# Designed miniproteins, single chains, continued (5): the designs that were tried, part 69

Each design is a single chain, and the fold is of that chain. pLDDT is the mean over its residues in the fold that is shown.

## One batch from the design tools (miniprotein)

Design m18522
Fold by ESMFold2-Fast:
Structure m18522 (fold): chain A 93 residues (1-93)
Amino acid sequence: LDEAIEKLQLGTTLLNEGKYEEAIPLFEEAIEIGNEKIKAWALYNLGKAYLKLGKYEEAIEYFEKSLELAEKLGDEELVEESKKLLEEAKKKL
């Protein structure tokens, strides 16, 4: 696997296990070294991690960045998911 994909996958596994603080640096690295598609999904998952940690302002920022990139890429699935969680995070403020 590509290193960026490996970091995204490991981060997602940790996120699903509730290890949010451990998942964050893996998503940050995936954003740094990945292509635009990997970056969009890593930004979305980073937003999810911050949402689970109760850091709503940070979650909003990452979901907005993911949404912007997903719209540029035409990734309709990620656009819908980012919009849903962005609305959820905004309601928590």
Scores: mean pLDDT 88

Design m18523
Fold by ESMFold2-Fast:
Structure m18523 (fold): chain A 62 residues (1-62)
Amino acid sequence: SEMDAIARILQEAVDRYRRGELTPEEAFEEAVKRLEADPNVSPETRELIKKTLERILKERKA
């Protein structure tokens, strides 16, 4: 359930980025907002995913 919720949120953000609807930064912000709003995602899991996405975004900018 938690993994399914995470996969759905991340896939939607990626799909919107691929369609040109969102920049990478906007896709990151939307994914984080959805993870924080989803009751199936634990606070610990949210922090882990946020850190992972921030690392990916920083690597893209560097």
Scores: mean pLDDT 76

Design m18524
Fold by ESMFold2-Fast:
Structure m18524 (fold): chain A 57 residues (1-57)
Amino acid sequence: MVLSEEEMEKILEQVLAVLKAVAEKNWAKAEELIANMDAPEEYKEAVRELVERLKKQ
């Protein structure tokens, strides 16, 4: 999948926002951010799986 540098930066910013929510144990916010993420489904699934693993710890 071809992404511009600007698109990649936006995706990284969104991923960082999800990780901040996870660090705060705000699972509802993390799920909301993933659902609203403007990224390829592969990236969304990877982030979703990471959050799921952290949630179970």
Scores: mean pLDDT 77

Design m18525
Fold by ESMFold2-Fast:
Structure m18525 (fold): chain A 73 residues (1-73)
Amino acid sequence: MTKEEIIEKLKELTEKILNMSFEEGLSRGQEYIKEFEELKAEAKKLFPNDEEINKLLEEAEKVVRNNGYLPDL
């Protein structure tokens, strides 16, 4: 996966989580958490010292942790 693909996927996932309905969070919240964890693992493996990716990961993780519709991590 390229750096541009990781950035795009992180932005798309963050937007989905920010804009999701309560019902979507209940039905798909675990899938979104899994997708985030997989993207985080790939990003850390390929670009461990990239400040742009690390900043986006921190922002995405904050969105995931603070979303009231998602199950606890």
Scores: mean pLDDT 76

Design m18526
Fold by ESMFold2-Fast:
Structure m18526 (fold): chain A 92 residues (1-92)
Amino acid sequence: SELEKKVEEIRKEISELMGRASEEEIEKKIEELVEKLAKELNLSEKEKEELLKKLKERLEVSRYTAEKLREIGEEIDRRLEEERRRRELLEE
């Protein structure tokens, strides 16, 4: 549907912003994009609410994945640093 295509476009714009902006800035951007889209497509209040809900659900999934990947990366970096220090200490 047209609505689904527009949701996908917004998701791509938000994905490009992820890693460069705070979570609050990303949520604010979603609200701004939904408001602009609702005005351009003359969406009903119900359609606007459904679009906002769908985008927030997609953001939560993406945020959870990104956050978990960041945590894993930090743990790997920490373990590599510990291994490097251990090797230096052994001087062998």
Scores: mean pLDDT 66

Design m18527
Fold by ESMFold2-Fast:
Structure m18527 (fold): chain A 86 residues (1-86)
Amino acid sequence: EELELMLEAIKYAAEAIEEAKKLEDEEAKEKIVKLVNEAIDHIKSGENLDEAIKHLEEAARIAEEAGDKKTAELLRKAKEYVEKVK
């Protein structure tokens, strides 16, 4: 069950990366992709999930400031799934 929550988190994070790649703001895109990939690595290892949550939250903030509400929503969903793992 925890594995299923982590797989859903990775799924939403990966979808967020694909949406973020459509951004014309190259700096925001690069920052989002980097933070989300680092979060995915933490989720896959099952360690430092608090760092994964922090990275997803920061990436969502950058997406919102760049006007990309869809990427921000996908990142918030990924974060919610990571937070359910306890």
Scores: mean pLDDT 85

Design m18529
Fold by ESMFold2-Fast:
Structure m18529 (fold): chain A 66 residues (1-66)
Amino acid sequence: MMEPAMEQFFDFLLKVFSDNPEAVELIERARKEIKKLLEEGDYEKAIQLMRETYEELLRIHTEAQK
């Protein structure tokens, strides 16, 4: 349930941000933590962490554009 889509999503993000080490590290940490939360059945925390990760990635991208 959703695991293949989640893995595909993180693989896509890693490919997009491959040239940004800060973003890559953030994505990999979030992927591991979200996978753990999903395995524990804590879907609400997994969704919250995904949102926080996305917001931080937007911040990193915005700073790179300045």
Scores: mean pLDDT 76

Design m18530
Fold by ESMFold2-Fast:
Structure m18530 (fold): chain A 73 residues (1-73)
Amino acid sequence: NAEASRAAKAVFDYLLEKGASREDASRVAMTAANLLMDGASPEEVAEKVAELAKEYGVPVEKEELKKIITKAL
């Protein structure tokens, strides 16, 4: 719970820095938290977050996302 919340916050902040709207960043961060709570690896979460960010037109780097998620855990 706490780990997933920290990772979600980190993803949210990162997406805002990359120009995502608060609504889109929140939606993606919630998806990240849910995947982590379900036991997904940082790699799997980073891949899913990158896919969703691209759908919202937000340029992200998967490797940076993976580092951010791993550090927050």
Scores: mean pLDDT 84

Design m18531
Fold by ESMFold2-Fast:
Structure m18531 (fold): chain A 67 residues (1-67)
Amino acid sequence: GPEEEAVRREAGELLAKGAMLHKLGKVADEAELVEATATRLVARAVVDGKEYTVTIDFATGEVTVEE
């Protein structure tokens, strides 16, 4: 029913967020989740002492990386 669809969607979003953080941890010295909503994820990553802000917009599919 509709409730099962909502649960599957939420589980998928959580798994996607976890996978993205796991991937960041493979290339970053430090990775921290700053913001997590149904439509957006913002994470801070440190690589070789330099800080980057990674924004993933689930509504548009856009990924932006800012120093």
Scores: mean pLDDT 68

Design m18532
Fold by ESMFold2-Fast:
Structure m18532 (fold): chain A 63 residues (1-63)
Amino acid sequence: MEEKWKKMAKEIEEETVESFLAMIDALVKLAKDEPEEVLKEEREKIKKKLEEEKKKFEEELKK
């Protein structure tokens, strides 16, 4: 039973991390050619998205 639980947690973690990394990568690419002030705004947007994804992940763990 614990092995099944561990596997599910690992899969959710891996998928969630991949989603976070993909979002960060996409946003970094968009911001790469922008001035530092624009990069600041994009960083704040990334933070907000990561917080939202974290909340969703915590909700899934509650199930």
Scores: mean pLDDT 65

Design m18533
Fold by ESMFold2-Fast:
Structure m18533 (fold): chain A 83 residues (1-83)
Amino acid sequence: SELQEALRKALESLDKGDVEKAIKYLEQAIKLSTGPEREVLELALKLLKENGDIKTVRGIVRALLQGDPVLIEAALREAREKL
């Protein structure tokens, strides 16, 4: 899946501390997503751009890759609290 590929590349970039590449792949993931997944990714992008919060954004991307609804909801809640 193109979305899963973009998310994996975003996670790899975050792990390397490459914020510019992470932003690029998150923007690609946003274009490939809809509904709640897109909202989570838009919040992740905002956190990364405004706060440089690699740890929280990494958690969000990992939750989306796993497709665990509980982890996704927890990540969304944490993202909203930090904005």
Scores: mean pLDDT 83

Design m18534
Fold by ESMFold2-Fast:
Structure m18534 (fold): chain A 73 residues (1-73)
Amino acid sequence: PERVLPEVEVDDATLAAAEAALSPEELAALRKETADASRPELLARFAELAAQATPEALAKAVLVLRRLQELLA
């Protein structure tokens, strides 16, 4: 349910900005990590990344949040 997730909807512009902030290797590693991850694992990973509050961690959090939104759609 949306109310248990951050209210930040990841649009294509936000996703593109997050991807541009990460190296191709970081993007590939994160996509591989999230491809087989369960919903609770993605939620835990998002919370961990959001808590770090660095630009790199926030960019990764955007990608994890996008994956969560895809699984909930």
Scores: mean pLDDT 72

Design m18535
Fold by ESMFold2-Fast:
Structure m18535 (fold): chain A 62 residues (1-62)
Amino acid sequence: SMEEERTLLKATLESYEYALNNRDASIQELKDKIMAILKEAGVSDERAEQAVLTVLSSLKIL
């Protein structure tokens, strides 16, 4: 739905902002924090796991 898409986009942007501001953090710390951002925003576990990998891969952290 449009509401779900908006939620995913907002949480994904917040995840990118966190990763860019915390480049010295470990990969595990980034995964845990990004997962928390997505889950707290209401993203499903399956979509959140995929979004974590996408964010970190896009930034060449993974």
Scores: mean pLDDT 84

Design m18536
Fold by ESMFold2-Fast:
Structure m18536 (fold): chain A 62 residues (1-62)
Amino acid sequence: MAELESLLQEKADFIIKYQGLSDEERESMKEEVAKVLEELAKDPEEAEKELKRLRKWLEEEK
């Protein structure tokens, strides 16, 4: 469960940041976010990696 809790926390943190973005920023990430959410249901480990990648992209967006 610790691994699942870590994944859910990463997902929640990312979604909160994503929903806090401007309309333009959300639209630019929309496809990537949709893909990650789809992968979360099928392959949680890959989804976690993609969530970390998108989160890093958000931090480096500047």
Scores: mean pLDDT 67

Design m18537
Fold by ESMFold2-Fast:
Structure m18537 (fold): chain A 77 residues (1-77)
Amino acid sequence: MEEVERLLEEARRYGEEAARAAAAGDFETAERYAKKAEELLEEAYRKGLEAGIPEEELVRRGLEVVGHTAEVYRRLA
């Protein structure tokens, strides 16, 4: 569980930084951080399922990260 929580926390942090960079018009940094957030979220999802965490709970925990990355990608078009 600890590794999954760490990955989710890192993904959330990168997602937030990506959204902040996009809001400031720094789309290069925003895209780089958004991709990192997605990689971390995917790893957290895979490891969480292997650890027996319900898919619904993993999706719920990842919603904030997905929201941040979706905002970035919409701005990048």
Scores: mean pLDDT 81

Design m18538
Fold by ESMFold2-Fast:
Formats: C-alpha cells, sequence, structure tokens
Structure m18538 (fold): chain A 75 residues (1-75)
C-alpha cells in the first residue's frame, strides 16, 4: 500500500472515531449512528477495492466522499 493511501486511511479512521465521540456527546440516536457507520463501511469497502486495483484517483475521490459524509452528519 502506498504511503499516501495509508495516511489517508489513518485520517479516515481518526475522523470516524472523532465523529463517534461527537455523536455520543451530542446524544445522537443509535439509529442515526448505525446509519452513518453503514454508509462509512460501504465507502471504505470501495476505497479498499480501489487500492487493490491500484486506482489511486478513485481512492482519492472516495476519501473525499467520506470526509463530506462526516461533515454532513455533524450538521
Amino acid sequence: MSEEAKKALEEIQKAVLEFLDYAREKGMSKEEIDEFLKKIQELVDKAMEAIDNGDLERFKKIVEEIKKLVEEYKK
């Protein structure tokens, strides 16, 4: 795995963990958290497929989608 891809995955993991902490503090429902996690998992699966295929451009697009999803759920 490229250093860039590894760093991006670590950033995603950190963002998701920070979001879960935020969601708990905010009192977000279990249903909302579960829906968020399902969407994140689908995007992470696509990102891993892009890495496996050596498609770094697709991987970058998916990373951006994950970041947007985290921001959307914080609103």
Scores: mean pLDDT 80

Design m18539
Fold by ESMFold2-Fast:
Structure m18539 (fold): chain A 66 residues (1-66)
Amino acid sequence: MLKIESFMSVLEELAKKAGWDGTPESAQKTVANAPSVGVWSMLSAYVRVKQKEEGIPEVELPEPKK
């Protein structure tokens, strides 16, 4: 079990590499750029947490690449 702060730091780095810049437009792009279902799940969770924390409008996230 990871400490939540360390886990969120790792997710932030992954999200930034996928194109996350804190805007609602980058939320869909970040999740769409996930290379696997596992990474998609992690990035989707991170983006949803940030949407709630920063008051960013919730958008429908794309499905994982098969």
Scores: mean pLDDT 71

Design m18541
Fold by ESMFold2-Fast:
Structure m18541 (fold): chain A 75 residues (1-75)
Amino acid sequence: NLDEEIKKLEEEIKKDPNNADAYFRLGKVYAEKGEIEKAKEYFDKAIQIYDEKNPTLAKALREVAEKLLKEAEKK
């Protein structure tokens, strides 16, 4: 149940607003739901947090996010 996953991830973010993994996972869940705009917002937030500590990882995750968004837009 994607809605249950969203609820858990939102609680993780509330406890730790810098949890980049939780934001990235929210982006993936919203992409699976076809909510492209929300998916983009969560991916962007995750990538911003990663970029502050590991720019190389942030660049790789941006490419993954773009691929996931393109696949979701075709559904």
Scores: mean pLDDT 84

Design m18542
Fold by ESMFold2-Fast:
Structure m18542 (fold): chain A 110 residues (1-110)
Amino acid sequence: EEEFERYKRIAEEHGLTFAGLVPASLPNAELNERIAELLARLGADAVLAQLVEIDGERKIAFFAGSPEAVAEAAARLIVETGELSGGITGATREIGVAAAIRAQELVAAA
């Protein structure tokens, strides 16, 4: 319950809507289906699926918003973790590419 309020606040800071939480063990096919459902249900243009740790358990948090807001949030996470491969960083291929380009810009500007 307190984690939900925390993620709602984080989403607001990034211009996103917190859309839910699922176990990190969710297969990629089911993850893609949930992303598609969230895009349709929320009328959002993009969803970020981000690996998070809550009370020692790995979970996937969903954030919905504009492609620009999702790409910026994903780019910040890429810079903070130092990794793009093997992680869940974006909802679509186009957003993933935009996030990777933005991460490079953030590193170059630092």
Scores: mean pLDDT 65

Design m18543
Fold by ESMFold2-Fast:
Structure m18543 (fold): chain A 61 residues (1-61)
Amino acid sequence: MSKEERAQQAVETLVKEYQLSPEEAAKLRELAEKYVAGEISEEEFWQEAARIILEHRRRKA
């Protein structure tokens, strides 16, 4: 599986598992594109993804 395919699967899994809004899903896709382009590391991608999920959970509490 390519780096691109892995990034896309990660986004799809997180969107589905946490029931993210279209806006939050768009932010995750933007992060995946930056990761694929080499602008951010895999570690930075997951760190930012975790931040989006935490904020989503706070809004739903």
Scores: mean pLDDT 80

Design m18544
Fold by ESMFold2-Fast:
Order: structure tokens, then sequence, then C-alpha cells
Structure m18544 (fold): chain A 58 residues (1-58)
């Protein structure tokens, strides 16, 4: 049935959204930690992205 295919597509979309949310939360936490350390927002974003890239590459 078409509905079953749409439900399956919705479930896949939800799973992708949840993974994306987890990554965004990790990035936001890193930015918050770096800002608390006194880094400007732009530099905190750059450093957080660099650290996340290193972690994912290892």
Amino acid sequence: AEQAALDAAGARGQAAYERHKDLMEEINKLIDELEAKGLPTVEALGEASRRLQEKLAA
C-alpha cells in the first residue's frame, strides 16, 4: 500500500533528523564550552568544527 511506503519514508526521515539533531547538540555544546572559556562566537564555531572534524577522522 502507498501508505506503508510513506510511513517507511517518514521513519527514515525521522532517523536522519535524530542523527542530525545529535550532531547539532554536540557542536552547540562545544561552542558553549569555548565561549565560556572566553572565545568569540566566530572563533568558537571554527574551533568546535575543527575538533569535531578531528574526532570524526580518528
Scores: mean pLDDT 72

Design m18545
Fold by ESMFold2-Fast:
Structure m18545 (fold): chain A 58 residues (1-58)
Amino acid sequence: SAEELAARGRELIARGKALLKVAKTQEEIAHAIGTVLRGIGLLTQASLLSGKDVVPPA
């Protein structure tokens, strides 16, 4: 569902930010950034799916 995708997206962004703060290697930094980007992707997908359920006020 859109709500589950949005929740997962927010969790990944938060996790990625936390990982980035403690990242020591280039691989750890890349993983943290990748985690944030995946979260943004899910949040965008959730927004698009949620929009389909909205009846225009027209």
Scores: mean pLDDT 78

Design m18546
Fold by ESMFold2-Fast:
Parts: structure tokens; sequence; C-alpha cells
Structure m18546 (fold): chain A 58 residues (1-58)
């Protein structure tokens, strides 16, 4: 699942909200949010706190 999230963010080339990722991946928003939090902890993605959107870190 985490790999699919990273791939979706790479393809979009723009920050994505958890709800948009959940719809695209056909999983629950809660599942995506947990995976995004883990990826953020690992330094692979970053969250824009003003928009609640996530993007890849360089």
Amino acid sequence: LKEKILEALKRSNTPMKPSNLAKGLKVSKATVSRALKELEKKGLVERDEKTNSYRLKK
C-alpha cells in the first residue's frame, strides 16, 4: 500500500489530499492516513499543514 501511495504522488506531480488518494487506490481514508503518517515519519513524504495535502520529499 505505501508503495502505491508513493507511486500515485510521483505520477500526480502535485500535492494530494488523503481523500483523493483513498478514492484513487480504492481503500479507506483511514488506511491512507495511517500509511501517509508512517511515510512522513520515515521522511519520504511531507505534509502541507495549511492544505492538509501530502507530497514527495526530495
Scores: mean pLDDT 77

Design m18547
Fold by ESMFold2-Fast:
Structure m18547 (fold): chain A 57 residues (1-57)
Amino acid sequence: MAQGEAARIIREEYHIPLEALAEAVERLGPDAPAEELVKKALEIAKERGLFGKPVIP
């Protein structure tokens, strides 16, 4: 993972919810690097139970 592909692959592999990603952007802002954005989004997803394990609608 050398460039923007890293962010897209991470998003696809971990299936980060758009809600968590959007909240991470809101918290860190547009200056946040992709790595920090993903880390924050995963943390938010866990807190809200969006990524924990199976997503039961």
Scores: mean pLDDT 63

Design m18548
Fold by ESMFold2-Fast:
Structure m18548 (fold): chain A 67 residues (1-67)
Amino acid sequence: MEKVREGLELVGEAALVIEDREKTTELLKKAVDKFAEAGNKGLLKAVAEEAEEWGFEEIAALAREKI
C-alpha cells in the first residue's frame, strides 16, 4: 500500500516538473522502484507507457524490465 502511494506521488511530482528532464528522470526512476517493490505489474506498465509518451525511453525500458 505505502509503496504504491509513494510511487504515485513521485509520478505526480514528475509531471509538475516535466520541463526539468534531469529531475523528472530521477523522480520517475524512484517511482519505478516503488512499484517494483510493491509487485504491482499494472502500475509498472502504466509508468512505462506514460514515460514513453513523455519521451523518457530509458525509464519506460526500466519499468518494462521490472515486470
Scores: mean pLDDT 82

Design m18549
Fold by ESMFold2-Fast:
Structure m18549 (fold): chain A 81 residues (1-81)
Amino acid sequence: SDQALIDQAIESGRRLGEELGRRSSEVDPERGEELRQEIREIMEQAAAQARAQTTPADADRILAAGVGEALRLRAEAEAAA
């Protein structure tokens, strides 16, 4: 049960990261690929850390932090454009 919830959270985070990367590339095509890669790396690191957790709450906290970092990176890129 807990493992299934952690796996579900990781998959949701992965999909959100892909969507953020896709949308970001529409703002700045020249930096879009670079930003997409950075968001992917952030979400992959968050997923690896979340998978190492023993509770869904700890996994959710880590994934939320990763999403927050990705959103911050996107906002900075948009401000720089």
Scores: mean pLDDT 77

Design m18550
Fold by ESMFold2-Fast:
Structure m18550 (fold): chain A 71 residues (1-71)
Amino acid sequence: MDEERAELIRKEAEELRKIALEIAKKYGAEFLRKAAEDLKKLAEKAEEAGYKKTAEALREAAKILEEAAEK
């Protein structure tokens, strides 16, 4: 189950990269930075709950949002 959730998040992350750039243009970089911070907090809670692969996938999604916010 954790592995399936992580894979779903990773598939969405590739699409998220494209969407994140458009969101940054429309709503500003700070919106994406806050979203990335929330994902990092969620990843920490997921790891504490034993969902390590899901936590890693959430951290990768957060990095994508942070990278989009810088561009």
Scores: mean pLDDT 76

Design m18551
Fold by ESMFold2-Fast:
Structure m18551 (fold): chain A 68 residues (1-68)
Amino acid sequence: MEEAQRHLEEGRRLLAEGRYDEAVKHFERAIELDPENAEAHFELARAYASLGDNATAARYGKKALELS
């Protein structure tokens, strides 16, 4: 749980810095550690949208809503 939260926080920092590929890796790790974390799925959707991958962003956004 705490390790998943640390990856979520680091991913958000990287996303704010425009480091989208690195942010994706941290959000993916957060989901691996806590698969039902709605925040991690939502942030991964935002990262993919920032990369222009709107199809993947929509998939993770839907999963985030299902988990919330």
Scores: mean pLDDT 84

Design m18552
Fold by ESMFold2-Fast:
Structure m18552 (fold): chain A 79 residues (1-79)
Amino acid sequence: LKVFISITGSEEKAKEALKRIEEVAKEMGAEIVSSKHSGGSAIIELRVEDEELARKLSKRVAEIADSLGVDVMVIIIRE
């Protein structure tokens, strides 16, 4: 599975969210394919073996976003 996470917020909060999401992804066994930030925007591309891990990761990402006051969009691609 491919997972794209888009983050939007202040530059400082988007950067912090990106770092926390990268840490959580690594802890959960996801592969970080690419990671980029520019100002208040960040995008992470992840590879995940199964839908269960993708769902758990999405939940953790939402929790991080809520705690930091950033907006996130998570897109899961089976193809």
Scores: mean pLDDT 84

Design m18554
Fold by ESMFold2-Fast:
Order: sequence, then structure tokens, then C-alpha cells
Structure m18554 (fold): chain A 65 residues (1-65)
Amino acid sequence: MDDIRRAVFVVAAAVLESLGLAEFEFEGDRAIITLKSESEKDAREAEKILRRAGRESGLEVEIRR
């Protein structure tokens, strides 16, 4: 279960990077994600998804703008 949630978290981050909306940086049990979206709605949506996925997988997620 944790492996699936972690995979979802990583996939979400990869999708955001592909869209040019985020940069992903992993440090131990902490994931630092910098959101750089021209659309506030897209950034908020991504932040919600990443926060939930990270929390569900027991990861410490830090979102930056």
C-alpha cells in the first residue's frame, strides 16, 4: 500500500515536471517540490494532489512557489 501511494506521488511529480509546472527534489524522507505555474488554479490543484499523496505514503512534503 505504501509503495503504491509513493508511486502515485512520484508519478504526480513527474507529470508536473513534464508540464513545466514543478521541479522535484528529494532529500531522504523529505520531498521538496517547487511549483512554477503561470496558472494559480493548476498550482493549487497540483499542491493538493502532492500533499495528499505524500502524507498517505508517510513522506514529508514541502511545497514551494
Scores: mean pLDDT 72

Design m18555
Fold by ESMFold2-Fast:
Structure m18555 (fold): chain A 103 residues (1-103)
Amino acid sequence: NKRDEANELAQLAAVYAREGKLKEAEELVKKALELDPDNAAAWLAKGVLLKEQGKYEEAAKALEKAIKLDPEMESAWYQLAEVYELLGKEEKAKEYREKAEKL
């Protein structure tokens, strides 16, 4: 189904983004969101991609969308904490990391 396909594409996109395959990750994120616009895994993958591109404020917004869709997605909270560390906002980073640890 479209949701399962979107989840698979999102997982692959996150892997490619972490490997520096940013162009391929972007295409996979786009396809995942076309299949399922409210897919938490796809928004997480978009956040990881934006982080790898150095677009930290946009990454934070994508990750906040992921946690709004799935508040129990531990990886999204950890990624948001990392993005706020990269922004130099240590108190915010600590809040989000503690949130992830309590899940």
Scores: mean pLDDT 89

Design m18556
Fold by ESMFold2-Fast:
Structure m18556 (fold): chain A 63 residues (1-63)
Amino acid sequence: SIEELKKKIEEIEKKIEELEKKIEELKRNNGDKKEILELEIELGVLRIELGVLKLILKKLEEK
């Protein structure tokens, strides 16, 4: 449903914010470069998923 899609979008947006904060903390503390890269890849994937879901939502709301 559209309501379930909106909840999924909100959930992914929250995960993106949490992941961005974690990456920032790791960079400040000279964290492992491989771990930072893996998290940045995960962030990129989540951003793509969010973009796709927002396009689907727009299409569904347009009829």
Scores: mean pLDDT 86

Design m18557
Fold by ESMFold2-Fast:
Structure m18557 (fold): chain A 83 residues (1-83)
Amino acid sequence: ALGKARAYATGLIQKAKAEVKRLMDEANKKAEEDPENRQSYLDEAEKKAQEIVDKARQEAIDKMLEFGVSREEAEKIVEEALK
């Protein structure tokens, strides 16, 4: 049970990290193609990236808690996965 909860939670974090990377790569490409609006593209991408990470962190922790993992242990696992 714990192993499945951890795998699911880390999978959520890995998916979020991949989505953030895609958003940042697209924003950087747009910034290079349109440098006058560079800061606008980067600011929007950073805001969206933070929302994705925050949601994934909360869902991962909540899922691990449902499987009996302590909040402290769940938070440590999520922070390690976000590195």
Scores: mean pLDDT 82

Design m18558
Fold by ESMFold2-Fast:
Structure m18558 (fold): chain A 88 residues (1-88)
Amino acid sequence: MMAELEGLIKYTEPISEEFEERLRELLERYPGATLEVEGDTARLSARGSLEDIRRLKDELIELLQQPSVAMAALFLFVDGKIVSMTLL
């Protein structure tokens, strides 16, 4: 079962290089994952097994529990359909 995660993260201020590095390090464990950072906004995408992508989502939720995160939206897709939407 193939799953895909798409994320949009908005920070209260421009994303720090340290926090961008932590996001990149997390995503490097997931082959084919992408991260785009522009000012106060980060967009990410990852694809893999349902188990791997659920683990990534949980790790992202933990990482995003920071005062500098204004909002985050994480969308989980399974077989091309949205199965979960997490708003932080």
Scores: mean pLDDT 81

Design m18559
Fold by ESMFold2-Fast:
Structure m18559 (fold): chain A 67 residues (1-67)
Amino acid sequence: KKLREEILKLIAEILRLIGDIIELEQELERAEAAGDEERAAKLKEEIEELEKELEELRKKLEELDEI
Protein backbone atom coordinates (compact mmCIF):
# COMPACT_ATOMS: atom_id res chain seq x y z
CA LYS A 1 0.00 0.00 0.00
CA LYS A 2 1.50 3.32 -1.17
CA LEU A 3 -0.48 5.25 1.46
CA ARG A 4 1.25 3.39 4.32
CA GLU A 5 4.66 4.04 2.74
CA GLU A 6 3.86 7.77 2.37
CA ILE A 7 2.71 7.99 6.01
CA LEU A 8 5.88 6.28 7.27
CA LYS A 9 8.05 8.59 5.15
CA LEU A 10 6.27 11.68 6.50
CA ILE A 11 6.61 10.43 10.09
CA ALA A 12 10.35 9.90 9.54
CA GLU A 13 10.70 13.44 8.14
CA ILE A 14 8.69 14.90 11.03
CA LEU A 15 10.84 13.08 13.61
CA ARG A 16 14.06 14.27 11.96
CA LEU A 17 12.79 17.86 11.88
CA ILE A 18 11.70 17.69 15.54
CA GLY A 19 15.21 16.50 16.41
CA ASP A 20 16.74 19.45 14.55
CA ILE A 21 14.41 21.89 16.35
CA ILE A 22 15.32 20.40 19.76
CA GLU A 23 19.03 20.82 19.02
CA LEU A 24 18.52 24.45 17.99
CA GLU A 25 16.41 25.10 21.12
CA GLN A 26 19.25 23.76 23.27
CA GLU A 27 21.69 26.06 21.44
CA LEU A 28 19.27 28.96 21.99
CA GLU A 29 19.14 28.27 25.74
CA ARG A 30 22.95 28.31 25.87
CA ALA A 31 23.14 31.54 23.85
CA GLU A 32 20.53 33.23 26.08
CA ALA A 33 22.33 32.06 29.23
CA ALA A 34 25.58 33.53 27.86
CA GLY A 35 23.88 36.84 26.96
CA ASP A 36 24.71 36.37 23.27
CA GLU A 37 21.75 38.29 21.81
CA GLU A 38 23.02 38.09 18.21
CA ARG A 39 23.39 34.30 18.36
CA ALA A 40 20.01 33.97 20.08
CA ALA A 41 18.30 36.05 17.37
CA LYS A 42 19.77 33.88 14.58
CA LEU A 43 18.76 30.68 16.36
CA LYS A 44 15.20 31.97 16.83
CA GLU A 45 14.95 32.64 13.08
CA GLU A 46 16.24 29.12 12.28
CA ILE A 47 13.78 27.56 14.73
CA GLU A 48 10.87 29.54 13.21
CA GLU A 49 11.75 28.30 9.70
CA LEU A 50 11.93 24.68 10.87
CA GLU A 51 8.64 25.08 12.78
CA LYS A 52 6.98 26.25 9.53
CA GLU A 53 8.32 23.15 7.74
CA LEU A 54 7.06 20.95 10.59
CA GLU A 55 3.58 22.51 10.37
CA GLU A 56 3.47 21.84 6.60
CA LEU A 57 4.44 18.19 7.14
CA ARG A 58 1.84 17.80 9.91
CA LYS A 59 -0.87 19.21 7.64
CA LYS A 60 0.12 16.77 4.89
CA LEU A 61 -0.01 13.88 7.38
CA GLU A 62 -3.47 15.00 8.54
CA GLU A 63 -4.71 15.02 4.92
CA LEU A 64 -3.52 11.43 4.45
CA ASP A 65 -5.31 10.41 7.68
CA GLU A 66 -8.61 11.65 6.18
CA ILE A 67 -8.38 9.10 3.35
Scores: mean pLDDT 81

